# Designed miniproteins, single chains, continued (5): the designs that were tried, part 31

Each design is a single chain, and the fold is of that chain. pLDDT is the mean over its residues in the fold that is shown.

## One batch from the design tools (miniprotein)

Design m17061
Fold by ESMFold2-Fast:
Structure m17061 (fold): chain A 78 residues (1-78)
Amino acid sequence: SAELREEGRRLAEKLAQALFGTSDVGALPEEQRAILRAFLERELAEARADLAKNPDDERARRAVPVLEGALEHLEANA
């Protein structure tokens, strides 16, 4: 949904700010961008694994589209 995609964009910005001191994902050096990408990919893989084990996991069901949105935002600003 558009809401979850927007939440993903904000998540990527908040993580960049927390880890690297800037919410501008497009301004991140490639090394820092790769770290953020790897973190988000690991979180997404874990959320998908949780959903595979329990399809009623409300947290994982919400996390998947948010994490996909975060990765899309990171890729669009590569």
Scores: mean pLDDT 86

Design m17062
Fold by ESMFold2-Fast:
Structure m17062 (fold): chain A 87 residues (1-87)
Amino acid sequence: KSLGEILREKLVSYEPPEELKEAFKQALVQGKHFYTGNKEIDEILEKIFNFEPIDEETAERLIAAAEEVGDYALVEIVREALAEYRA
């Protein structure tokens, strides 16, 4: 599996803030825009939802941005995806 495929599978378990949950579900299903308010996270998630290739550097940038905003649920999901990809 590609890293992007693994990330899409793992992101099904991601729980964003309550106000954003419905928008996130719609983005996963329909490829609609989803905005957390963090530019780096939003740009990378949009690439994932649009089936664009994701490299390890981009995944590590997503972890760093998620850590900065305290979204440890997203940090864990991306770390799990990288571990599966590297196995």
Scores: mean pLDDT 74

Design m17063
Fold by ESMFold2-Fast:
Structure m17063 (fold): chain A 81 residues (1-81)
Amino acid sequence: GVAPADQLVRYTLSGTVKSELGRQKAEILAEAMGMEITQLSEKELRIEGVFPVSKQAAIDQAEKLLAKVMEKLTVEREAAP
């Protein structure tokens, strides 16, 4: 049968951490999810990963957890090759 295209999606989550403890929790979550974390400034983080659409639910859960420790969390989804 024709398998549906398991589209790869680049997820970029960016925001300002509420505290140093919040930053540490975001780093632990990013590592647990296999995502890359980049510190943009003392309080601004970018968390990135490429996942198939079949993992959307796990990414949604990570976004909800990050929203508890980050202010102004923005989520960008981009089709990846």
Scores: mean pLDDT 77

Design m17064
Fold by ESMFold2-Fast:
Structure m17064 (fold): chain A 76 residues (1-76)
Amino acid sequence: SPIVRELVIAKMHLIAMEADALLAERGGLAPEEALRTMDEIVAYNEELAKKYPDNEEILRVAEETRELARRVRERL
């Protein structure tokens, strides 16, 4: 199903965002680069939530992405 593929991609982006945050904290990635990539992922998942407003899992992933971005900004 196309919706399932989009959801998997959104979840993979969330995992990549967490990995970039960890790398930035350990000096393997510039904090500014990690924050820029996070903003792009937040925008992508928010657009996905607009495309599928009745899909609870997609809405949840978009919210988890925003919350993770907020927490990482507080640390970096």
Scores: mean pLDDT 83

Design m17065
Fold by ESMFold2-Fast:
Structure m17065 (fold): chain A 67 residues (1-67)
Amino acid sequence: MKEEEKKKKLEEEEKRIDELIKKSEEEMYKNIDKTSLTKEIADDVVDGLRLIKKGVLKAIEESEKRK
């Protein structure tokens, strides 16, 4: 049914966001010593991205439930 297509799109978007977060995390930690980036700043950025992801997904779910 068309509802399966919506689930598939949401799962694909979530995977894409997760992959971007993972790549950003790896790049930041790999370059800490070279860029003078502190681990604490890198951790805060990653945590922020995870919170944004949860907020976006929750907003999408609430929007679908209201229809």
Scores: mean pLDDT 70

Design m17066
Fold by ESMFold2-Fast:
Structure m17066 (fold): chain A 61 residues (1-61)
Amino acid sequence: GELEKAYEEAVELAKELGKKDPEAGQTALLQIDYILNTLSDEEAIEALQKLVEDGKKLLAL
């Protein structure tokens, strides 16, 4: 589903961030966990997609 896809993309981004900056990767993983435990599925999808967009911008710098 859309939530599972957003989750997988966010986790892969967190791993890529962690290779360059371990603290950034760990922070991203904690944010993913927080999102999944606190938000509705629709809100979680949007938040995870935003996390991926923001993280890709950091990796492109």
Scores: mean pLDDT 84

Design m17067
Fold by ESMFold2-Fast:
Structure m17067 (fold): chain A 123 residues (1-123)
Amino acid sequence: NEELRELIRELLEAVRNKDVEKVRELARKLAEQLPNEALRQSYLEALENSNDEETFVIALEIAALVAAQLGDRELLEEALRLLLENMKTELAKNILSTLIYKFDPSEELIAEFNKLVPQSVPQ
């Protein structure tokens, strides 16, 4: 679905530009495309209650989930790289580790993650 791929690309660019309002709008549209109803509602609720920094993290998680649903490894890896850059707490890194394993990322991204959270990545 090229329309969803373009929406993800626009969201990733908005994150790089730190345009929180556009990120929130685009992330909401992407969250509506998530196949699991409980997960969809959880992310929509999280976006409504998030501060600016939390919005970037939540939006990138949504983008990664939709990219994985589309089977688009390039967009998935790009979203996960931006997510790593925006996560600064040990708890956030643990959540990211769980997401990474659900998406089967590239060896390069796993190696990059290992530099930040070595104990959270399996052998």
Scores: mean pLDDT 73

Design m17068
Fold by ESMFold2-Fast:
Structure m17068 (fold): chain A 83 residues (1-83)
Amino acid sequence: TELAERIRRLAEQTPPEPPSPAEIDAVRASLEKEVGPKATERAITSLAMILGVDEETVLGYIANSPGLLEIALEIARWFQKGG
């Protein structure tokens, strides 16, 4: 509940522009380097469900919000631990 509210608040402060393909690739590659592709996919899908937007929009939010990048990594690390 607290984490979901924090995610929504950060998204509200971030421009809702879809990222370019290059930005999508860069954000995804950065996350995959840290936590692997499976954990990255699960984190992005979780954020998309919480925010009610598509995965490309989530990647745009992450590209434009250091706070959302930190949350995405936190969620991905949770999945990486088998959560």
Scores: mean pLDDT 76

Design m17069
Fold by ESMFold2-Fast:
Structure m17069 (fold): chain A 69 residues (1-69)
Amino acid sequence: SSVAEKMKKEVDEATEELLRAWRENDKAAQEKALGRLVEIKLLAKQEKLEDVVKYIDQKIDNFAQEVRK
């Protein structure tokens, strides 16, 4: 659906903001970006958009792997 594509774009934007904030050691910006990802995931679950939920989980897992380096 067009809603799913819009959500994936918002996920991409939030993930880019999260990576930038992490590199800049901006904890407040990291919390904001993570909060946005959580809000999108909750909305995706409400709309039963499983592909969007999986997409978000993959982005979070990728970020967690990057931070562990």
Scores: mean pLDDT 85

Design m17070
Fold by ESMFold2-Fast:
Structure m17070 (fold): chain A 84 residues (1-84)
Amino acid sequence: AIEEEIKKLKTAEELVEKARELAASDPEFAMELLRAAMLLEIEEELKDPSLSEEEKEALKIAEEGVKNNKPFKEMEEEWKKKLE
């Protein structure tokens, strides 16, 4: 299954490269690989103790959005609301 292939890949870079290879032939699989890569990148970024509270909030919104397949526009609006 697609999930099994994703689990074999250890880094966001590997996931992005695989997605690029498959983008034309299997765009749904490519999109799932990109989501997995984004989640790994967000998780690593959240480990940075120098992040501001605003940066942490933005990353949390992005993580939730990617997990729930939210459009970028919707995530952007959530971020704007947090900033008031």
Scores: mean pLDDT 69

Design m17071
Fold by ESMFold2-Fast:
Structure m17071 (fold): chain A 85 residues (1-85)
Amino acid sequence: MTVEDRIELLKKGLEKLKVPEEIKQALLDLLNSKTGEEYEEAILRLLELVGENTDIPFAERSLLAFSYISKAIKLAAEEIKRERE
């Protein structure tokens, strides 16, 4: 599987997630992070975008962001599994 094929599978999985496009892009960047620094930048961006799209308290924003990450990982794993079958 090429890097481009992997990115397309991740995008396809994320299309099932009903969130703003900016949040989908942040999740894609997070899942494609190759270094700790890239991961830190991607998670901070995701938290910022969740904050901009919600008027909820910080603790609840963090839970929502981690919920999005969990759902994105699950959807990506399902698309990868389907490609192998």
Scores: mean pLDDT 72

Design m17072
Fold by ESMFold2-Fast:
Structure m17072 (fold): chain A 64 residues (1-64)
Amino acid sequence: MIDWAEVALALLTMEGYLLLKAKLPVDEARRHLQRFAERAIELGADPDEVQRLVDEFLEKVEKL
């Protein structure tokens, strides 16, 4: 059986990397990350782990 929570976290990580590569404005990157986070939680990902990843990517975006 596919662990959709694990897949969702992997997809969120990949999306975060693509947003960093694209050098989107912070506000736009934040909207995309929040949307991906909501989707990951819907797929069964741990909200605390999802929020930790979002915070990490937002910190990296803000430093660009």
Scores: mean pLDDT 75

Design m17073
Fold by ESMFold2-Fast:
Structure m17073 (fold): chain A 65 residues (1-65)
Amino acid sequence: SIQQQTQDAQRRGDQAIQSGDSDLLSDALSYAVRVSINSVRQGDQTSQQQARQVGQRLSDALSSL
């Protein structure tokens, strides 16, 4: 469950960055934040760290627009 959500966050993040679309970047960032919260609730530190890394990349991409 949480591993699938983390994979989805990475896929959505990569797609959003490739698109350069601010709406897709914003949506992907919101999803990565949600996955990070879910990972904390489930005690999955690896998934939390991966979701935070995706969120940071998306935040950096948005700041460059």
Scores: mean pLDDT 84

Design m17074
Fold by ESMFold2-Fast:
Structure m17074 (fold): chain A 84 residues (1-84)
Amino acid sequence: SELEEAVRRTREASEEYKRYKAAYDKNPKDKKALNLYIGAALRAIGETIHAALLGRRTGRYDVAREAERAAREAGLNTDISPFL
C-alpha cells in the first residue's frame, strides 16, 4: 500500500539523516555537511508527515506510528498526532 511504502521511505530517510548528522557532528564547521544534514532532516520529517496523512485517510494509525517510531529512533522528535 502507499502507506507501507511511505513508512519504508521514512525509514530510509531517517537512516540517511542519522548518517549526515553523525558526519556533521564530527566536523561542525563543514557547511556541506551542515546542508546535507538539514536536507536529510527535512526529507525525513516530510516522509513522516506523509505517512501520518495516509494513516489518517486509511484509518491505519498503527502503521503510521511505525513511521513516527523510525524517525524517533533516528533522533527526530516528530509527533504525528496533529496530522492524524
Scores: mean pLDDT 86

Design m17075
Fold by ESMFold2-Fast:
Structure m17075 (fold): chain A 71 residues (1-71)
Amino acid sequence: SQDQARQDLLQARRLARQAVDAARQGNLDEARRHLQRLRDLLSRSHPLAQNGVQALVDSSQRAIDDAERQQ
């Protein structure tokens, strides 16, 4: 349903924020754990949310990669 897709996107945005915040703090292990939870959500997400969740996975991965290169 559209409501389920909306809930999946809200959860994905929360997980992505947690991953990016952890990466900015230099806590790369915590950032990777949040990214893995986000990838797990992607695999189970409603089809209508899938593109949005994938974009959040991609942006969170880039934030972690950027943080790793700064160390």
Scores: mean pLDDT 89

Design m17076
Fold by ESMFold2-Fast:
Structure m17076 (fold): chain A 78 residues (1-78)
Amino acid sequence: SPEELIKEAKKMIDEAEQLKREAERLGNPRAVELADRAIDLYKKALEFAEKGNVEAAKQYLDLAKRYIDEARRVLAEA
């Protein structure tokens, strides 16, 4: 549902912002860049979910998750 996607997007934005702060604290500019891209994509997912465009919201959530997974990988390898 759009309401469920809105809730998820907001949660994921908060988690991505926390990851970005951690990446900045650790001095990892690549992880910061990846987290920033994920935040932008989660914000687009939120916008589409609020407009009732479930298909686009899901696509942007999936794309943002790939960037977050890569940011976590980069941090784990540092």
Scores: mean pLDDT 89

Design m17077
Fold by ESMFold2-Fast:
Structure m17077 (fold): chain A 77 residues (1-77)
Amino acid sequence: IGEVVRKIGEGGGAAKKNGSLKSVAPYVADALEALLAGDLEGAIESLEKLKKTALENGDEEAARSFEEARRVVEELL
C-alpha cells in the first residue's frame, strides 16, 4: 500500500511539472479513496484511467508512474 501511494504521488508530481495535473486530479482522488476502502479492483480501474488520461495529455512520465502503481495493486490481488 505505501509503495502504491508513493507511485501515485510520483505520478501527480510529474503531472504538475508537465501541466496535466488538472486532468488527472479527479482520478487520483478516486484511486486513493478506493485504496483506503480496500477496494483493490476499483483502485486498478482508477489507475488505468489515470494512465490513459496522462497519455492523452502527452504526459508519458506520469503515465509510467500510474502504470507502476497499478502493477503493485495487481500483485496484492
Scores: mean pLDDT 81

Design m17078
Fold by ESMFold2-Fast:
Structure m17078 (fold): chain A 59 residues (1-59)
Amino acid sequence: GHGSAAASGAGALDGGGDAAAGARQGEKMTNPEGVKAAVEAAGGRISDEGARAAAEGGK
């Protein structure tokens, strides 16, 4: 369908993904994009280089 359903999830990432929700990423992603997505879902804060470092460290 259109982006209506996807927009709901994207909007929730900004306001609903706090640590209180237990949305903190506890798994090591092998890809930086996955790390960023997990951090965003948790309402966290991480840059590209931070995501890459986490992905590499998770090797």
Scores: mean pLDDT 54

Design m17079
Fold by ESMFold2-Fast:
Structure m17079 (fold): chain A 97 residues (1-97)
Amino acid sequence: AEEAAELAEEGVELAMEADLLVAPEEEREKIRRDYEELKRTLRELLERGDYEAAKQGLQVAIREAERRLADPSLSEEAKELLRRAKELFQEALRLLE
């Protein structure tokens, strides 16, 4: 349980960094808040043992990372962060199975 939470949190942090690399300055504060809320929600679900809701959240995060990776305008740094985030979300999901 703790291991899945740690992997999910690291994945959220990397996905946030990827977005911040390409975001306009005026959007950065909103992006940070949105990702902090996602991180908190996933942690709370995992701590409560609501694994089905946590799995759903991780699956949504994986799909979102894949959608962003399809953008050919992303920098190599942003793509690497998103690939790492996706891998962490997939590993967290596997620990909950």
Scores: mean pLDDT 84

Design m17080
Fold by ESMFold2-Fast:
Structure m17080 (fold): chain A 60 residues (1-60)
Amino acid sequence: LSPEEDAEIALEIVKRMAEKYGTPEQIAEYNKRIEEAKTLPPEERLAVATELSRDLEAYR
């Protein structure tokens, strides 16, 4: 996978996890962070996805 494809997949996974495990407020906040991450380079987008994924795991 290219770095761009990898980052896109990671952000999509985070979005789905947030929808499944997050509160409405958390879902809105994570969606905002995901949208902001789309303007970042692939490496930084992947880092954001990883950070959000770790946060969501705390709610499982």
Scores: mean pLDDT 76

Design m17081
Fold by ESMFold2-Fast:
Structure m17081 (fold): chain A 78 residues (1-78)
Amino acid sequence: SRKEKIEKLIEGARRAGETLGYLVAQGRLTPEDVEAAIDTFINYAKKKYNLTDEEIEKLREAFREGYERGVAEGRPLG
């Protein structure tokens, strides 16, 4: 169903965000590279799945939640 596809997109975005955040914390990507990649993906997903503004916001939130977790996991223990 459409709902199941969107739920999978949101979960995938959270996991992708976590990986991207980890790579930023490791110095392998810049935050700007990550933002550009997220924007490109969201624009693609909006067109492909005909996402509403509310669904786009949920997708952005999932990327942000994942990103914050990944950054925390990739930080050196002080």
Scores: mean pLDDT 85

Design m17082
Fold by ESMFold2-Fast:
Formats: C-alpha cells, sequence, structure tokens
Structure m17082 (fold): chain A 63 residues (1-63)
C-alpha cells in the first residue's frame, strides 16, 4: 500500500540522518554508522532523531 511505501521511505531517511550524524560526530566509516543507525531506529522507530543519535553514539563508544 502507499502508506507502507511512505513508512519505508521515512525509515530510510531517518537511518540516513542518524548515520550522517554519527559519521560527523565520531568520524566512523559509513558502513559502521549505517549499521548502528539501522539498529537504533529499528529498536525504537518512534524516538526523536536526537535520542537515536545519542543511542548510536553510546553504542559505538561501548564497542
Amino acid sequence: SDLQQLQQQLRQQLIDEVAQALMDTLNVPQSQARKIAQQVVDEDPTASVDELIQRGIQRIQQQ
């Protein structure tokens, strides 16, 4: 359905935004940033971008 397509599009945009912030903040490779961004978005798709970025930073720093 059109709604499912829109939801997937919004999810991809959110993952891209979080991944870019992780790359800019921690200078990590794009592949790692995208993987972590996908994980934090999938764990809480209703969280704010700021919360997702903070969770991503914490996850990378705890590896």
Scores: mean pLDDT 84

Design m17083
Fold by ESMFold2-Fast:
Structure m17083 (fold): chain A 61 residues (1-61)
Amino acid sequence: SRERRLETLRDVFRLAASRYGTLGPKHFAEIGREVGVSPTTVRNFFQDVRDGRFTPPPGAL
């Protein structure tokens, strides 16, 4: 659902902002484990933000 996707997205960006200045593949796996999603899902969220398909939460990237 859209709401669950937005909650997951907020959690991903919150963790990224708090722990990492620069993101790499290793960080996607770590964030995925903490949030309960696959590393591919985390990578796709960042790619979608880069492509303008999602707006990051306030205070994140």
Scores: mean pLDDT 66

Design m17084
Fold by ESMFold2-Fast:
Formats: structure tokens, sequence, C-alpha cells
Structure m17084 (fold): chain A 74 residues (1-74)
């Protein structure tokens, strides 16, 4: 079942929240800005992987998901 950009962003934000919590616990010296930057990098990598494995995800849809992640993590 194909996810919409909004549904994909929601699922990725859940994963990134877990990763950010783990990084905060393991690397307490990281600032909130550094944690956000790492979360965005991981999000971009996940989107790239999904785009590679799901040919139905267009470039426009991928950029929409990236924009939603950036807005949510601001």
Amino acid sequence: KKLSPEELAEKLLGVLAGLTASLRALRPSLSEAQLRARALTYGDSMIDYIKKTDPSLSDEEAEEVRALLRAALA
C-alpha cells in the first residue's frame, strides 16, 4: 500500500524521534541544534532509500516529505 507524503513524513518523524532520544541519552554534549541537524540527515537518507526501493515515489513527493520533516523539526 503506497503512503502519501504526509503519511510517510509522519512515520519517519516517529523513527527520528526515537533516534534523537537515543542520541540525547548517549551523547549529552550534543546541542539541540546538532541533534536536529543529525535527525534531518537521517531523514534525508531514509527518504533516499525509500525513493530507490519505491519507484512510485516521485522527486516532487520526496521533496515534499523533506520539507515536512524540516518544518516539524524546526
Scores: mean pLDDT 81

Design m17085
Fold by ESMFold2-Fast:
Structure m17085 (fold): chain A 66 residues (1-66)
Amino acid sequence: MDVRDAALKAGLTPEQAEELQRLVDRMTAGVQEDPSRAGELFEQTRREWEELVGKEKAEKFLDELR
């Protein structure tokens, strides 16, 4: 499932889905530049998701991505 579909299923707005996609794209670019930073970049991106949409909705979003 893509990021946008997962976000919408988690109850996020289309605008929030676009912002989450932007954060994923940034994380993916960072991992491609330096794969050793994958865990660090994912942890930072997860914290930014929680700041944007709240912890509960960020957890639902992650569940939908799995």
Scores: mean pLDDT 78

Design m17086
Fold by ESMFold2-Fast:
Structure m17086 (fold): chain A 107 residues (1-107)
Amino acid sequence: SVKEEIEALRKKVNEAFDELLKVLRDPNATKEEIYEAVEKFVKEVNELITFLQKHGFDKELIEKLREIVFKALNEIYEAIDNGDRERAIKVLEQAKKEIDKIVDEML
């Protein structure tokens, strides 16, 4: 069912989110490793957004999801480039909460 496929995509987003948090909290992680984890997280969120769009979910909520991801990605890269991993974590956690809230509103 569409609902089961959404839950499977959400699980992939959650796994990528947990991995990105782990890498951000690792003092030995390189910027390259962090960027790879960010790219994986963004890929999984975009796969979820694409699925929602293809199945006719609310266009305004889908646009809001895209805006959240775009803004968070820019703020996370800026924080990483400045060596501020705590800021990157805070931005990531806030973005994830907002993504989850909007997806829950669609279900």
Scores: mean pLDDT 90

Design m17087
Fold by ESMFold2-Fast:
Structure m17087 (fold): chain A 67 residues (1-67)
Amino acid sequence: SVELAAEAGRRAGEEVARGGGTAEGGQSAKFMGGLDLQEAGLADERAPEAGGRAGREAAKSVLEQLG
């Protein structure tokens, strides 16, 4: 669960970084992943946070491109 959420967040972040802001792709991936975890009742509260953290890390790499 935690790794699944992190994977989803990472992929969404990478799509934004490489695609230059593919909102549709990133939004869909995050929505589907988050929905599945929320429906499970957050048996693993760490999962949503892991996904968000992975996404933020990917976003930082975009800023690094600026110098």
Scores: mean pLDDT 53

Design m17088
Fold by ESMFold2-Fast:
Structure m17088 (fold): chain A 77 residues (1-77)
Amino acid sequence: MVTELQQAGKALEELTKDKDPEVAAKATELKRAILTSENPEEALRAVASLILEASKAKTPEEKLALLDEALRIVQGL
């Protein structure tokens, strides 16, 4: 079965390909921050819900706000 972590990872990958270039850039920055953290799985787990909400957001502004919050959390780990 697909776990929330697998869903979040897939959603983040889709966000890096978003039609809005600022959303795609922020998602790419978040992906890099997660992969370069001391524990990538823990970092992804901490922000999984925010990534999934960003993937469901209707506007680029909402997506950016959620991705910025996720990035702040990962950088604070």
Scores: mean pLDDT 83

Design m17089
Fold by ESMFold2-Fast:
Structure m17089 (fold): chain A 77 residues (1-77)
Amino acid sequence: SEVLNKALELAKAALDHARDAGVITESQAEAMKGFIESLTVDQIINLLELLARRFAAQGHDEVAAYFREVAAQIRKL
């Protein structure tokens, strides 16, 4: 699916952003990238929103906002 491929691309970029910001480790980012390849588009959106809420709760508001923006972009596909 073209929609699924684009959703995976955007979600993987969000995970790379969280890693580059020091919010998650390299090994966590790679494990999550592998995991999301087994998910549906709706499950990817739900995971990004869950991670955004957790990052915001930890004080990582900029990374949380990025994840919310990516989830919104995927919903528009």
Scores: mean pLDDT 92

Design m17090
Fold by ESMFold2-Fast:
Structure m17090 (fold): chain A 87 residues (1-87)
Amino acid sequence: AVVPEEEFELKKKFNDFLKENNITSGELTGKQAYEFASSIDPDFAKLVDITKPLSFEEFYALYTLWKAGQLTVNDKIAAQNEALLAS
């Protein structure tokens, strides 16, 4: 389970990533979303749909599901991510 300290650290990491990459939208998409998720865990990154803009709230929801073992491989998301990263 995600504890309050993990949520705080994840938010800090997200904000640092936005600042480091000069992102002003407050959202990550495509390769940036994949890079951020991979910086948390490469196995987590495989499960995130990077074809859509992702806010902190969306990443945190996915992270919470992943830590609970409730985020499973979706072949469509995996294929879309591979295609986008290859482009």
Scores: mean pLDDT 78

Design m17091
Fold by ESMFold2-Fast:
Structure m17091 (fold): chain A 78 residues (1-78)
Amino acid sequence: KELAEKYEAEGRKAREAGDYQTAGDNFLKAGVAYWQLGDYEKAARYFREAAENYRKAGDTQKAVMAELGARIAERKAA
């Protein structure tokens, strides 16, 4: 729980600083941490935030990967 919250905070800080690549990486780590906790709704949310930040960074490959992660997590949450 604490690890996921740390990655969320680091992602938000990086995003506000305009470091979209680091923001995407931290939101992706938060999504993975929530997935491991069984919180698939939060996992999907942070995978989507990672995808958005990767797109802003121009990292299309990681954005597509994060979007796939979000869709899989949304299926498990349903």
Scores: mean pLDDT 86

Design m17092
Fold by ESMFold2-Fast:
Structure m17092 (fold): chain A 85 residues (1-85)
Amino acid sequence: SALERVKAIALEMARVLSKVKEQGLVVQEANLLLDEAISHAAAGDRAGALAQLDKLRELVKKHFPPDVAAELEAKLDAMRDAIEG
């Protein structure tokens, strides 16, 4: 299902986040935004899920190293596609 695909991508993103040497508060905020996106997707609220992904994308662009940001943005694109498809 689309929700199962979203959850699988979120697990991949959590693994990337676990390797980041950034301050724990930024990683915690990223994980909270992921959890919120999954919660909205599970409730059928596509717009709410996408809004959380947009917030996460901005956090990633601002705070994470370019290589990690690129990997996370690719996973955000895949998660957006899964939510919209």
Scores: mean pLDDT 84

Design m17093
Fold by ESMFold2-Fast:
Structure m17093 (fold): chain A 104 residues (1-104)
Amino acid sequence: DKKKEEAIRLIEEAAEEAARRLREGMKKIGASEEDIEKAVAEVRAAAGTVQYAVELGKDVVGTARLMGEVVKGTIIELNEKAEEVGEEVYERFEEAGRKAAEIL
């Protein structure tokens, strides 16, 4: 299904941009490289869950919002100064979920 492939690619591209922005934001607040890599791994795992929702024809928008909240929580737990970074990642997941759903 070409539409599912396009939606999955959009989610992957959004996750890589979110990871890039997360690395920049967390580095600016003095987060450790270990905590940055843990947060990036969580972004990629969450994106995989949203991509799986696309494959199964499930609620992509709801899954993206849920995963965005999980990633935001993890970022804040890793560094209490990362609230703005976590919020930006959440907003990117919500936007990616909405755009992916529009393709489907």
Scores: mean pLDDT 89

Design m17094
Fold by ESMFold2-Fast:
Structure m17094 (fold): chain A 73 residues (1-73)
Amino acid sequence: SLLDEELVGEPEARVFKSPETGKYVVAVFARTSSGERVLLAATVLDSKTLEEAQKYADELVEIARKEIEKRRA
């Protein structure tokens, strides 16, 4: 599993709108020490605005950052 490798750098999120459902989707990912991108979480939101979806994405990034820091300790 890619999770067996060290995760480096800051996690990042992508927010996009599904053309099929019109709902916002947030994907959070990090990089391994080898440069591979690992998807940590993905969720579909009931958010009505991009601003609300982006705020949720920022919260998920903070959760992911803390989780990665715990695994490095």
Scores: mean pLDDT 74

Design m17095
Fold by ESMFold2-Fast:
Structure m17095 (fold): chain A 73 residues (1-73)
Amino acid sequence: EKEEEEKRKKAEEIREKMENSDEKEILELRVEYIKEFKDKSALEVEIERLKSWLEKYPDDEFTKKALEELEKL
């Protein structure tokens, strides 16, 4: 909705953090990006990704919580 440049810079910051983060931190950064920018296409893609992960690991409470947060958007 704002400038493409603003979204791009935020995505680059998140990507750089992901390079030095564990898997949980990477998931948290993806959720924060989607919440902050309310990117509907990114939201739908991430929901599908998390659902597929939970089919393999249904007891992953951390991923379950992230999915619930995204589904509320």
Scores: mean pLDDT 70

Design m17096
Fold by ESMFold2-Fast:
Structure m17096 (fold): chain A 88 residues (1-88)
Amino acid sequence: SIDEELKAFSEKLKERSDELTEKYESLSPELKEELEKEVEKMEKEFLKENLSKIGTSEEDDKEIKLNLKKLLEKVEELIEEKYKRQLE
């Protein structure tokens, strides 16, 4: 059922979110600052690319959602990379 799929998805998101939060919280102030600067740059690039597409078509809405998903995946990757660097 849709409810069971939504529950399973929510549980996986929470588990991944908790894992990423723990990794982020364990980062040194220097690595947190580096991450924040990289995320800010990525957010600015996302806005520049997608601002002109807001409210234009359903196809553009789909592209914006896909680009947002890619942005979130890149942020997760950055957290993982900083965490790995800290352990080395």
Scores: mean pLDDT 74

